# Designed miniproteins, single chains, continued (5), part 46

Each design is a single chain, and the fold is of that chain. pLDDT is the mean over its residues in the fold that is shown.

## One batch from the design tools (miniprotein)

Design m17575
Fold by ESMFold2-Fast:
Structure m17575 (fold): chain A 73 residues (1-73)
Amino acid sequence: MVEEIEKIVEEIKELLEKSNLPEEEKRRIQQEAEGALAFAKEAAARGDTATVQYALKYLEELLKKLKELLEKE
């Protein structure tokens, strides 16, 4: 699960680098994604599988919203 979260964060970062979004917005989204990854890693270290699954769903929704935002441009 953490490896899946890391892959989603990497995909978000790649999409941000390719996008024409303002640098401030790119930084905000990147910080949000990296924060969720850190949160998931700490939860995994405690064996809190429910929190790791929550973080995965959160990042999947963030990626989906980012893709939809980029389609509008």
Scores: mean pLDDT 81

Design m17576
Fold by ESMFold2-Fast:
Structure m17576 (fold): chain A 75 residues (1-75)
Amino acid sequence: TRNAQLAARVRAAADAALARLPPEVQARLSGIVDDTIAAIEAGDMAAALALLTELAQTSPEGARIAGLMLDVLAE
């Protein structure tokens, strides 16, 4: 589906960014990232945007990843 394809692209961007971070940071951010991907897959854009806002507010690393996910989502 369109939402599944979009979620897969957003996940690829997020996973590539997470892979460059220390394991402790990956563990901290992966839950919010996974929840955001699940919201996109479900077509719940309100939940996805709220989770992206939360991710961006966790840390500079979270803000970077949220920005990358938003860039893909804007497609």
Scores: mean pLDDT 84

Design m17577
Fold by ESMFold2-Fast:
Structure m17577 (fold): chain A 62 residues (1-62)
Amino acid sequence: MLKKDAERLNKQFSEEELKKLAEEVKEKRSDPVSRTAAEIEAIGYELDGAEKLKQALLEGVE
């Protein structure tokens, strides 16, 4: 990410607001499988492999 983009986000969101958002994300991603599934969703299923990887992880939890 470019420095200018990072500076803009910091200006738009205060440090307190960013901390609250980070804490909310941590709560949603409390377990490794949920974290990986959320990361795959964040990239928007642009590739068929991303969707299949998410399904395999959710089905393959021992």
Scores: mean pLDDT 50

Design m17578
Fold by ESMFold2-Fast:
Structure m17578 (fold): chain A 103 residues (1-103)
Amino acid sequence: MMVSIIIPVYNASETLPATLESLDKVDEKDKLKVIIVDDGSKDRTREIAEEWKKTSNLEVEIIDTGEVGIKEAVKKGKEVAEGIIVVTPADALVSKNSVSKLL
């Protein structure tokens, strides 16, 4: 069984790095898919997400929605999500046992 974490982001370059670092510390990484939905950010949010995807051992998908708002951005993320779906804000810290608690 998979867990999908959807992170809608919009101009989150100051908070997103800490959120992504917390995801790299999660147990059960083979059961986790991270879906970053970039709702048309104009800062370095997209670059931060793409660089993290290159270095992370997690399954990562990045979706660009082009400024549709958070509800539609989350809906787009759900279209590619698998298993248990969790929506996490771009300023949240994910605990190391978040995936194992859901399984």
Scores: mean pLDDT 81

Design m17579
Fold by ESMFold2-Fast:
Structure m17579 (fold): chain A 61 residues (1-61)
Amino acid sequence: VSEEELDREVQEALLLIRAGIAKFHGDVEGLRQVADEAERLGFPELAEQIRKMAEELEKKK
């Protein structure tokens, strides 16, 4: 496994942790920010998943 692959896995894990924290706090705006960061870092599938979390959380108001 290359250093680049490890860095990518670490970034993805950190994004998931941040998304989980935002979701736990009911922070829809925070979820959207994490999704935007995921897309910028080259994780478009993760960004889409986090955006769906934000939408689901917003509907539960």
Scores: mean pLDDT 79

Design m17580
Fold by ESMFold2-Fast:
Formats: C-alpha cells, sequence, structure tokens
Structure m17580 (fold): chain A 85 residues (1-85)
C-alpha cells in the first residue's frame, strides 16, 4: 500500500540511506499508478524522490512522466530509473 511504502522510505531517509529511501518512494508512487488510485502518500513519495534527485543524493536518477495534466494523473505513465551505490 502506498502509505506503508512511504513510511519505509522516510525511515531510510532519516537514517541517511538515500538510495534505499528512493527505492521505497518509487514503490509507493508506482503502486498507486498501477492501481489507478490517488493518495497523499503517493504524491508525497514522488515529491521526496524528486528532492533526493535534485539534491544529488541519488546517482543517475531519471524520471520520465507522460505529458498528462495533473487532473488526469491516473492516466499518467511514469518511468523511473536510477542507480544506487
Amino acid sequence: EPEEYLEKGKKYYKEGKFAEAASWFDKAHRIAVEKGIRTPAAEEAARLFQKLVDEGKIKGAKIETSPATLENWRERETKITYETK
């Protein structure tokens, strides 16, 4: 469930294990997209993942999202790839 994955990601983030945190944030977002559900947890996970990328805490991260609008987020296709140490 997205909330559970977000909680695991936050735990690793707090421990400074950013690669592991990113993996859980990605799972939270991906599961919500697959199920066609919108949750605050999935949106927060996506934002935290992007923050890790922007801060350079994850190497080789690439986020690809279809050009769908925010109103059509359920139709969005997101592909996330990244490399961990």
Scores: mean pLDDT 65

Design m17581
Fold by ESMFold2-Fast:
Structure m17581 (fold): chain A 103 residues (1-103)
Amino acid sequence: SIHEEVLQQLRNVATLLGTIAERYKELGYDDLVEELEKQKKEIQEAIDNRSSLDDLLKLAEKVIKTLEKVKKEAEARNDTSTVNLVDTGIRMLKDLIKKIKES
């Protein structure tokens, strides 16, 4: 189902957020790490509760905003590796939003 595919993609996004958070812990960006870990928890909770497509869409839009902040910071540091990870996450979330809206 579309719902199961959306939930599976969100699991992949949660893993990606964890990878970014670990990199940022090493850099001492505590506020950004806290925001990423909080959103990872929100994604896990939405998956566990099998949240509605409307709620998953809102969550995806919220996570994109956080990732755009991370991308801007990574670009300022010339961290191409983190920029590429963030772009992957944003693309996955945009694809997910499109899938929900077309369902």
Scores: mean pLDDT 88

Design m17582
Fold by ESMFold2-Fast:
Structure m17582 (fold): chain A 108 residues (1-108)
Amino acid sequence: LEELARRAREAAERLIEEARELGDEETAAAVERLLAETERILATAPPAEQRLALLTLLASAEAALLLYRGKREGKEEEGLEEAEKLEKEFFERTKPLVEEIKARRAAE
């Protein structure tokens, strides 16, 4: 969890920096809000919710960075395809966590 938190924060911070360098204030603000919400979840939620929030932050930041890299390298379509693949892998990877959260809440 600590390593996942570090990676997610680093990816989010890198995205905020790249967005600001490109003048994309809307994306920078959106990522700052997502980061703040993730920090709230880390402070108050059970481990499964914490892990899901971190995986969501990491996947969202990495997908956006792939889109920025594609645009910068003149490979916008390739960047979009990589981002879409990452989103699909994210849903498949997080499905067990979502089921765990649902089962626990149903038992409460």
Scores: mean pLDDT 81

Design m17583
Fold by ESMFold2-Fast:
Structure m17583 (fold): chain A 90 residues (1-90)
Amino acid sequence: SERDKVAKITALKIEIVGIMYEIELTSTDKNLVEEVTNIVNEILKDLKPSPRLEQLIEKLRQLGDQTTDPEVQKKIFEIVDILEEIQKLI
């Protein structure tokens, strides 16, 4: 139902915000953290099917690939996986 989809998307958004907070507290690469945060905030602000959403998710994946810190890389890819789950619901 629509209510079930909204509830699931809300829970997944909360999970993403938690992961972002962990990245912000633990990473020493402030420029990378800022870029990831800006992309995720743009995605979460207007979460609907669009070419822009696909481009932003791909940009996050590329940032993950370029990340040298394996803990930060893992967290970025976790955000990507959750966003792809949200895409299947919208």
Scores: mean pLDDT 84

Design m17584
Fold by ESMFold2-Fast:
Structure m17584 (fold): chain A 90 residues (1-90)
Amino acid sequence: AEAVAREIVAAFLADPRGRALVEELRRLARELQEALEAGDEERVAELEEEAARLIAEIEALVREAAARVPGATEEALRLALAMIAAEVAA
């Protein structure tokens, strides 16, 4: 499971689209943190909608990558998504 999940993550990050989405989500995460600390509820709501859109695009691209990895299971895909989320948070 973990080995297959790492292959999915590697395939996703090898794609320039995947790297661009992760970088955009990192910027958005920083802006969201700043808005939360400032108590700006309107900006938080806007940034949360943008984050949801980017997360959906990441999930779609990760599923595309998983389709190309032999032995990819729903569990391995779920683990790959968790690994990407941890990478964005770092």
Scores: mean pLDDT 82

Design m17585
Fold by ESMFold2-Fast:
Structure m17585 (fold): chain A 86 residues (1-86)
Amino acid sequence: EKIKIPFSEIDIDKDGKLSLAEIQNLYQLVDGELPSEAAARVLLKKFDIDKDGYIEGDELAYLLDKDGNITGGRMSIAKYLVEASR
């Protein structure tokens, strides 16, 4: 069964950005386990093209479906890429 989490439930600050802590919380909600900061930083580095320490706007679109929900499928792919990068 796939999990659908609205972006608005994760974006606590309502600024349209995902911080490192919010990425860790998303992983916990999707996979039931909190990732290390190092693993979350690898994911952030992959998506943070402008180097401001957040995933925002166009980068976030890769994690969102058409309804604005983050799904377990996309997060599982991102987690796999982080683990493959070691």
Scores: mean pLDDT 64

Design m17586
Fold by ESMFold2-Fast:
Structure m17586 (fold): chain A 100 residues (1-100)
Amino acid sequence: KNEELLKERDELWIEIEMEIAKGEVIRVGANAEEREVLEKYAKKYGSELVIVSDVEEAVRYEKELVEKFKKKYPELYKLIRDPSATLEEIIEEMKKILEK
């Protein structure tokens, strides 16, 4: 159950990232499995997956993404930072966001 929930959370997180990234999704590197999931959601949201070797570019992207995420989904951001929150609660909030 727990490993299945973690995988579902990670996939939902990628989908939310694609929705808020608007155009380009940047990674320093990705495993084959992660790349497949990223490409699937990039196609769904019309985003382009860009794999870079430049750590500074990825850091800028991540910082900007976090700020967009806080602004667009403050309730989910608060929930993720709450140590008492369960994986099921986090997944439920993510699904609620993506159902819009």
Scores: mean pLDDT 76

Design m17587
Fold by ESMFold2-Fast:
Parts: sequence; C-alpha cells; structure tokens
Structure m17587 (fold): chain A 77 residues (1-77)
Amino acid sequence: KTLDLAKIVDLIKAGRYDEALELITEWLQTEYGVSEPDARKIAEEAVEAAKKQKTESDARRAIGDVFGTLLPEILNK
C-alpha cells in the first residue's frame, strides 16, 4: 500500500502528531518489514522534519528525504 503523504502532512499541521507517527510506523512495518524500533525512529524523524517546515510541499519533501536516507540503511542490513 502507498503511504498517503498529504494525509500525514494534514495530521501534522492539525497537531495530531501521535496519529501521524503511528501511521508511518505501521506502514514501514507492513510494507518494508522494518522492526518496530527502527520504524518508530524513522517515523519520529519524519514527523519532526515535517513540523519544522512552513509549507505543505516542503513538509512532504522533508518526509521523503528522511525515508530516502534511513530506509536504505535499514533494508541493506
């Protein structure tokens, strides 16, 4: 299943950080087989990166950049 980045950004902008973190964590575990601690670490970094952005497009890019950096390191172990 494809992660809905627009929905994730909307949750973060609404202050619903725990819901955004849970959705990212579940998606990483289900789609990529990432362990819970590693998935949570990636989810926390993605949410924090998005929180620092002023625009929705920048927030979506920040989330994508976190996934592009951390997922390959975990999947190649």
Scores: mean pLDDT 80

Design m17588
Fold by ESMFold2-Fast:
Structure m17588 (fold): chain A 74 residues (1-74)
Amino acid sequence: SEAAKKAVEEALAKEKEKIVAEFKEKYETDPALQEKYRKFQEELGQEIPLEDWALGEREEELLKLGEEVLKKYA
């Protein structure tokens, strides 16, 4: 249980860093990503960090990864 939990946390931390790096790179070159981020902030009525938005956009993928890692210990 504890070993499985730590494996999930480590896998998710690594994947989150990859997602954030990907969004930062794309944000500089992709007008569609820039517009999507802008509209999201307008709908919220507040500014949020790109990193936080990026993780929200990939939330389903992160949940799926966590489930897959957990299954390796089942």
Scores: mean pLDDT 83

Design m17589
Fold by ESMFold2-Fast:
Parts: structure tokens; sequence; C-alpha cells
Structure m17589 (fold): chain A 72 residues (1-72)
């Protein structure tokens, strides 16, 4: 567990990361795919917990592929 939390500097854009995480719950396949593709660019490895959680619940094969690629 991290002992110190650093906010507002050297971190992913938390607001954008939260927005993309919310988009992963969208009923739109296109929207969920977009969120999966954008998460690694916004959060890098910090997006991995979000991507893993989304992949565990995702049933659409196109979105699952995007989530798997984002986890590389």
Amino acid sequence: SPLVVKEGEGEPDEAKLAELEALLASPSVRTRRYAAEMLPYVGGRAAHPILREALARETDPEVREALRLALE
C-alpha cells in the first residue's frame, strides 16, 4: 500500500480518469470502447486497476479486446 499520496502533480488527471471510468459503465459499446482506448493515455499503469475491473464485467468482444490491449 502507498504510504504517501501525491495529488495534483505527477499524477494522472484524476477528473479525466474518473470520467473515463464512468464511461466504461455506459450502455453504448462505442462509448465503452473509447474509454478503454483512452484510459492508458490518461492514466498509464495507474489505469490498470480500472481496466482489470472493467474487463471482469465486460461481455462485448470488441470492448474486451480494447481492454486487453490497454493492459499491455
Scores: mean pLDDT 75

Design m17590
Fold by ESMFold2-Fast:
Order: sequence, then C-alpha cells, then structure tokens
Structure m17590 (fold): chain A 72 residues (1-72)
Amino acid sequence: KELEENARKLAEEFAKMGDEEASTLYQRAAENAKQGKEDEALADIYEALALRMDGPEREIVRKKAEDIRKEA
C-alpha cells in the first residue's frame, strides 16, 4: 500500500533525525494502513505534519486529523 510504504519511510527518516515524536506517529500510521485503517493512518500523518507547523496552520492540520477520526 502506498500509504503504508510512505509512512514507514517517513518514520525511518524522522528516527534518523532524532525526532522520536514524529517517528512514532508515522510508525503508527504505517501500522494502521497495514491493517486497512486508512482513515486512522491518514489522521496520524496529519498529526505528524502538524508537529512541524506553527500558528494557524498547525490548528488547521490538527483539525483535519480530528475530523477524519470522527468519520472513521
């Protein structure tokens, strides 16, 4: 699955950078994608992206993750 593969690669890259928080979220996304939980995996990816944002952009991306989880 494209989502699983991309999330796993991102988890490895963030682990190499010492960003354990982002790495953990991408690892969780990869596992959820592997289990067919695409919405949960996508929400985990948006949460990881929000960690690298500030201000209003972080709130917008975090809200997307919450909205996806509510519909899952």
Scores: mean pLDDT 78

Design m17591
Fold by ESMFold2-Fast:
Structure m17591 (fold): chain A 90 residues (1-90)
Amino acid sequence: GKEEAREYVEKGREYALLAERAYRQGDLDSAERYGRLGVRYGLEAVRKGVESKDIELVTEGIGAALAGIGVLAAVSLERLKRGEPPVEPL
């Protein structure tokens, strides 16, 4: 239902925040893991929004996914600076 769909947006945002916190603490492995979860939950919210024709849910899901992608991009750049391989493709 609508409440479950909102929970996916909230989880996506929460994981994106956890990813950013881990990145700031220098924990790139946790930042990557949480960033991937943020993207996953955000995209699931987009899928549910499309199925229900809920533009607000699609927009919020896109926002959560982009926040996760931003952290994954930052992790990839930091890994490359250290001579490590970037984050594997989604």
Scores: mean pLDDT 85

Design m17592
Fold by ESMFold2-Fast:
Structure m17592 (fold): chain A 77 residues (1-77)
Amino acid sequence: SKTITVKFEDGSEETFEISNVADLIAATLRIIGIAIEKNKDYYLVLPNGEKYENPLKALEKAKDGDVLTLVFKPYPK
């Protein structure tokens, strides 16, 4: 199992416990849902500085205890 925290630009945080593929999918859908409400393109930043536009890949690459930052892109293109 791994626990990953995602920080948002408004200072809010959400913590996900991922023990299996279903948890991974549920966490991914939750992140997508939050981002859709802002109607902006985004990416997730891992502690090592790697950026991922795909939240599933970001969560797979993250390790236990990692804190990811969700960043909204400033302009469309």
Scores: mean pLDDT 79

Design m17593
Fold by ESMFold2-Fast:
Structure m17593 (fold): chain A 79 residues (1-79)
Amino acid sequence: EEEKIEKFVEAVVEYLKEQGIEVTDDTSALREVARKLLEAGFPLDLPPSAVPFPITTAIHEGVLTLPEVNAAFDALAGK
């Protein structure tokens, strides 16, 4: 469970780095997003390129809110 969350956080970090975004070590909000995805039964064993898909689906299904996802990504991007 914790290992799955950690792997998803790593995939998100790589996704942002591939887009040229500098990443901070402030992952606490992202770990909370990953936990909610895992609890809702979303697969977290994904390549970095597939990271947006479960996040977008979870927002549409009401598992995540757009503000909380934005806050998690903003913290990683140092915003």
Scores: mean pLDDT 79

Design m17594
Fold by ESMFold2-Fast:
Parts: structure tokens; C-alpha cells; sequence
Structure m17594 (fold): chain A 63 residues (1-63)
């Protein structure tokens, strides 16, 4: 995948690192999509951002 969205914000960098770990676990089937969304929201991400991560993974699995 390609997440080349540049945003000015310190928390954005930390969120990206966590998102990458969630993506890896989701691809391995270690966690469910709902769990991934919940984890991201607990980390302080918005529901919209969490949903985008899940949608990205689903797109790759669909291909």
C-alpha cells in the first residue's frame, strides 16, 4: 500500500507507526477489523482515520 499523506503534526507521525503495526497484524489475521478500529480509536485516532486503515486492507485482500 501507499500512504503518502503529509500532514503537519507530531502526533501524525506516531499514529502512522501504530497504523503500520495494526496493518501488519490485520493482514496476518491476528485481529479483526472491528478490533483494529477500536485500537486505533483508543490510541486517539478518529473513527474516520481508523475506517480508512481498514478500507485500505480490505482493498488489498480483495485483489
Amino acid sequence: AAAAEAAAGDRGTEAMRFVQEVIDKLKKGEITEEEAIAELQRRGLTPEQAQRVVDTIKEFEKS
Scores: mean pLDDT 69

Design m17595
Fold by ESMFold2-Fast:
Structure m17595 (fold): chain A 92 residues (1-92)
Amino acid sequence: MEENIKKAKELIEKGRKVRDELDSLIKQAEGKNPELAKKLRLAKASLDYTIDQLEEAIKNKVDENTLKTLIQQAERDIAYAEELIEKVKKEL
């Protein structure tokens, strides 16, 4: 359980940094490529939701299996956002 809590906290920190980079790219894309800006905003909304779920799970001391599932979801959402950031940087 402690290892999963530590990993969840590390993913929350990483997710927040990725979110900040998405915010910067959204500002760059707005006015230049509205479709990219929309895609970035959707990725940010999904990531915000996932981070909030992890924070709430830690606060509410959910069971280990539930926490593991949310950790896996956060890892996938962060990886998707990082891939999107790399692709968008090449287009801006």
Scores: mean pLDDT 85

Design m17596
Fold by ESMFold2-Fast:
Structure m17596 (fold): chain A 63 residues (1-63)
Amino acid sequence: RRRELLERAIEVGVELAERTGKVSVREIAERLGLSQRALLRATGLSSGALEDRVLEAYLKRQA
């Protein structure tokens, strides 16, 4: 489902951001075994919106 995939994408994005200091939709998609396009379609978000969700989650964990 959209919600489960979005949660996993955010989790993976936070893990990658902790390691590299970067948020990348491409790397998140690769980690999940999806293309960027497939990930964005399945979540219903733009790349910028997904990056913002990951960044918010990352910063919340660093506080």
Scores: mean pLDDT 79

Design m17597
Fold by ESMFold2-Fast:
Structure m17597 (fold): chain A 79 residues (1-79)
Amino acid sequence: SAAVDEVLARGRREFEEIKERLEKAKTVLEITKVDFRFIALLSEIYIEGRQLYKQTGDESALKELEKEAEKFKEEYKKL
């Protein structure tokens, strides 16, 4: 759906910023702050998915966002 596509497009933009920050991080504290920002990104995706489900009664949007969140986790683990 258009709403799911907007959430994912924003998430991908934020994930690119997270990758740039991680590449520039030189201290354990800086890396930890990037990790915390990544957790916030995942939380926002889940919150938005839950909100769409509450508004529409359609679990498909929530499940699609959960699937894409798992892909972000896999990509972050490789960094």
Scores: mean pLDDT 84

Design m17598
Fold by ESMFold2-Fast:
Structure m17598 (fold): chain A 61 residues (1-61)
Amino acid sequence: SEAERKRLEKRLALLDEQIAWAKEHNDQQQVETLELLKEYYQAEINGDRERAEALREKLKS
């Protein structure tokens, strides 16, 4: 839906800021986690069900 897409786009923008902050502070572990989360939301926006599911599994473990 339009509302869901808007919500995900806002989360992506926030994640970009968080990734920049983590890179500034050399927090490589946080960078990796946030990049995975960003890819997950991107896959959801694109309707890529299989990719979103695979990324969800990685985020859980």
Scores: mean pLDDT 83

Design m17599
Fold by ESMFold2-Fast:
Structure m17599 (fold): chain A 94 residues (1-94)
Amino acid sequence: MEELLELVEQLKSPDKEVREKAAEEIIKRIPSASDEEQLAVVEALIPLLKSPDKAVRREAAKVLEAILKHGSREVQQKVTEALFEAAKAGLDTS
C-alpha cells in the first residue's frame, strides 16, 4: 500500500515523465492489489481530479479507469458511493 500511495503523490509532479511513469506503475500493480489497497488509491485520487492542472486530472482519471476495469464489483460500488457522498456534502443541503 505505501508504495502505491507514493506513486499517487508522483502524479502531482511538474515533470511529465515522472507523472506518466507513476500512472503506468500504478496501473501495472492494480490487477494484483487487494480491494483495500485499490480503495486507498481511489480515495487519494479524488482530490487530484479537482487539481487546477489538467495533466494531473488526466493522469488521475486514467488510473481510476484502470481500477474500475480491474476492480471487483465491491470496489466499483464503493467508488460510486464515495463520489456521490462528496457531491452531496458540497451542496450543503442541511
Scores: mean pLDDT 73

Design m17600
Fold by ESMFold2-Fast:
Order: structure tokens, then sequence, then C-alpha cells
Structure m17600 (fold): chain A 78 residues (1-78)
């Protein structure tokens, strides 16, 4: 449902923003770049959701979530 995707986009944006701040504080350029890329995918997901392309919106949500998990793993090992 569109409302579920909107909530997921909002949750991922909050998480990616928090991870970006952590990566910047730690001075980890790889984590910063990946967190920024996740935010870019979140913006694309929202754009496709606004256009009614739920399939593309879901695809970019999944891409953003994958990058967020990668950032979490990098920061755990820092």
Amino acid sequence: MKEELEKRIDSLRKEATELLKQAEKLGNPQAVNLAQSALDYIDKAREYLEKGDLEKAKEFIEKAQSLIEHVKNILKNS
C-alpha cells in the first residue's frame, strides 16, 4: 500500500541521516559516501512513489536499505 511505502521511506531517511552524522563524526569517507548514496536512493523512491510507480519506488527502497546495512557494518568495525 502507498501509505506503507511512505512510512518506510520516512523511516529509512531518518536512519540514513543518523548514520551519515555518525560517519562524519568518525571521519569515515566510505561510510559518508554510502550514506549519501542511500539518501539519494530514498529521494528517487519518493519521486517514483509520487508518480505512482510503486514497483520502481520499492526497488529504490530496497537499494537504499542495502546501502544502510552496509554503512551499519562499516561503522560497527570502526
Scores: mean pLDDT 86

Design m17601
Fold by ESMFold2-Fast:
Structure m17601 (fold): chain A 77 residues (1-77)
Amino acid sequence: SLREKIREYLLEVLEKLNLLHLFSEEQLEELVELALRKYEELKEKYPEMSEEQRIELALIAALAELVEEHGIELPPV
């Protein structure tokens, strides 16, 4: 399912970046739900965007929103 693809991608990215410890299970589920909302918005606005690209952008948007709401700090680039 799309939800499962988003969840798997999120977990892989966070594990690779060693950021998983910054998120509770509840926050990870919130990220998946936020990403699903952002994905649907992107699908409506940019129908020609690939599923993979849309998932990536949806996750970036969800992370930014969650960080703002819960005060989770991401390391600088």
Scores: mean pLDDT 76

Design m17602
Fold by ESMFold2-Fast:
Structure m17602 (fold): chain A 64 residues (1-64)
Amino acid sequence: VSISAEAGRALVAELQARYGVSADIAEKALVLMVLKGVDAAAEYLERHGGVPREEARALLERYL
């Protein structure tokens, strides 16, 4: 998966502002999405960011 630097920054900012995810967790989710895809990143956000998997998946897909 490829994402622009601008979209990546927007995703990290939205995860922090809307879901209260820490910057570190949000950045790791972005890296996981690029390397392993949306489902891997959504699982990570569920386990470590407290974001429901379905919401995380839908959010991540909007930035692709």
Scores: mean pLDDT 83

Design m17603
Fold by ESMFold2-Fast:
Formats: structure tokens, sequence, C-alpha cells
Structure m17603 (fold): chain A 80 residues (1-80)
């Protein structure tokens, strides 16, 4: 489930990231979850692309990679 992917990524981030990086990732995950529940697949893709670019600029590379992988998995589920 999309919620399960978000919860798993949030749990990973809480274990591996500093508090500031965790707060950013958590905010991106909440935005992504809300978008996935409320938007069409095409609109979700636009929001997801924006959040991935934000993560690339503002979080450590390992956090960016984990977030990007979660985004791709959510997009696959939404398009199914």
Amino acid sequence: SIQGLVDETRAWARRHLDPASYALVDGYLETLLYAAETLSPEELRLVADHLVEEARRHVPPEAYEAFRETVERILELKES
C-alpha cells in the first residue's frame, strides 16, 4: 500500500538521518501521501517530480536516494 511505503520510508529516515534531514523527508512524505490520495496519476507525477527536486537540493544523498525510490514505487502503484 502507499501508506505502507510512506511508513517504511519514514521509519528508515528516523533511524538513519539527523533530526533536520528527517523533518524535511517527513514533510515530503506527508505531501506525497496527500497528493497520492487526492490527485490523478498525471497530477501526482508533477507533484512527485517537484518533491524529488526539492529532496535532491536539501537532503543528504542517501536520504534523496531512499525518497526517490519510494516516489517511483508509489507512482507504480497509482498507475496500476
Scores: mean pLDDT 86

Design m17604
Fold by ESMFold2-Fast:
Parts: C-alpha cells; sequence; structure tokens
Structure m17604 (fold): chain A 74 residues (1-74)
C-alpha cells in the first residue's frame, strides 16, 4: 500500500526527502489507479502547481517532485 503522508509530515520533511517520498507515493498511486502516462502527467503537473500555491512548496522542489514522479511512473 502506498505510504499515507499528512500535510504536516510533508512540510516537516527536508526538500530531498520530500521529493523522494512524495514522488514514490504519487508514482505508486498513479500506477494503482491505472492512469496512462499522459493522464499521469496532467495529474502530476496540476498537483505540482497546487503544492506551490496552496502548500508553499518552493517551485524548484515542486518541479523536482513532478519530474521524479513522471520518471518513476514511466
Amino acid sequence: MPPQLTEDELLALSDDDLVDRLSQYLAATLKAAGLSPEQARAQVTSLGRMLVEQFGVPPAVAQAIVDKTLALHS
């Protein structure tokens, strides 16, 4: 089962740990949902924007999460 991360846990992680753990969680979730690479890209791109706008994640960190999630999903 993919690990469940709370908002507080995500904010408490270092940038590198956040990228690693969140990207692995998202990639596993997208695979379990049976999303195509195109659908996964759209979902992850939208989530990356939301991380910056709603959770205050630095844009570079959000982009790293997007890129790593898509690489792990493919």
Scores: mean pLDDT 73

Design m17605
Fold by ESMFold2-Fast:
Structure m17605 (fold): chain A 68 residues (1-68)
Amino acid sequence: MKLVIESSDGQEIGSKAHNEFGLSAEEISEAVGKSLAAGGKAVKTEVGDVIVTVEPTPDGGKVVIEKK
């Protein structure tokens, strides 16, 4: 399964990821932090049995969540 969340609000992204896959706000914040450390590029982070790809934008971000 693949879920794409496009939002200008990081809290909305975190809430949707939590509701669908049980990801914590801390896990989403860590993935966003890794992306920012990589110069704002998309970063794939493995969280349990899912892969979270975070693409930060000035207004929030885009998150793609895939099961392994």
Scores: mean pLDDT 67

Design m17606
Fold by ESMFold2-Fast:
Structure m17606 (fold): chain A 77 residues (1-77)
Amino acid sequence: SLEELARRLVEHFRRLLERLVEWVRAGLISREQALERIDQALAELRAYLASHLPPDLAARVLAEVDALVEAARARMA
């Protein structure tokens, strides 16, 4: 279902952000490098959502992902 696809996209992004926070904390990458990776992943997500999900569901995914990104940025400060 599209709802299940939306849930899986949010979960995928949550896992990506967790990994990036861990890598920054471990000194494997810089905060700047992690932020660049997040920006690229967000651009890819937006393009995917435009092609695969209706606008209302895409907006809900983006809102959830934006909240996760904000939390991850704070944890990398």
Scores: mean pLDDT 89

Design m17607
Fold by ESMFold2-Fast:
Structure m17607 (fold): chain A 68 residues (1-68)
Amino acid sequence: GSGKIEWYKEGEEEPLVVDEESRGRFKLENTGEDFPLVIENLRPEDEGKYILKDTFTGEEKEFELVIE
């Protein structure tokens, strides 16, 4: 049994659709980087705080996306 990993953008009530097979701009990539969420066609409105939630453990971790 595995917990479900959910990603939230600050201010959003619903989790982001993060799936390699799904349509959308958000994908998970296990690259060993500090921010493992990949955003296709990055836009200014994508900038901000993202929250990773492990629904199995209840742990939350915050990440900030900054565009140059």
Scores: mean pLDDT 63

Design m17608
Fold by ESMFold2-Fast:
Structure m17608 (fold): chain A 83 residues (1-83)
Amino acid sequence: MKEEVITDPLEIQEVLVSLGAEEDLYSRLARLGVIDKLVLTEDKAVIQFTEENPEAVAKAVALLKDDGLDAEGSGNKVIIHKK
């Protein structure tokens, strides 16, 4: 199905909450680095940071996993696998 690109912080937060995250997760992620966009597909949600920062990506993956999401890092991206 069609890929959806989301750049609005509130819409990104709503997507993350719909996947099972806490409402403050976007704010916690945004403190690690500048979020460029979220790309939503049928099976995945991909958070892209503007800067390539391995420490920020690793911390973002840890925060997502703490909220119960299946997440992995790749470059400047955090990939969240949908159930």
Scores: mean pLDDT 82

Design m17609
Fold by ESMFold2-Fast:
Structure m17609 (fold): chain A 90 residues (1-90)
Amino acid sequence: SRIFELEVEAGVHAISLGVSILTGDKQGAIESTEKLIAILDEYLKLKPDDKAAEIELVVAKAILDSLKAGKSLDEALEIGRKAGEEARRR
């Protein structure tokens, strides 16, 4: 199903993002995060009430915006974590 394909694609790009973070590859982290956002946007059109996916999208967008603004990987991850915590309370 398309939902299963999107879940697999999200997993692959989440692993790629993790590798980029561990290796300090800021450009790789940007590219993986952009792909994750696109996948999560499509997934949420199919499952609009999936709160976990909505929170993941909020985290990914916060990380991407921070990285594009010139913040470090560590700063971007912390901003993403805080955005996710705030989204879980809504």
Scores: mean pLDDT 88

Design m17610
Fold by ESMFold2-Fast:
Structure m17610 (fold): chain A 72 residues (1-72)
Amino acid sequence: MSSLSDEEIDRAVIVLAAAVLITSTENAKDKIDPEKYEKVLKLAEEAIRSADEGNVDEARQKLKEAFEIAKK
């Protein structure tokens, strides 16, 4: 079995967190501000892209921004 490095685990966690945020945001689409909805989805999608490209620091920053917007 393949072992995961710390960076691979970090990327997997970021992707999972972003996917959960996207799903939760989509389920709340009718109750959330449309501008906030669009911003959260774009940042979460960018976090997944950055993680897939191996840019863990950028992925973390994008995910953090998405959560900060989502909690407002």
Scores: mean pLDDT 78

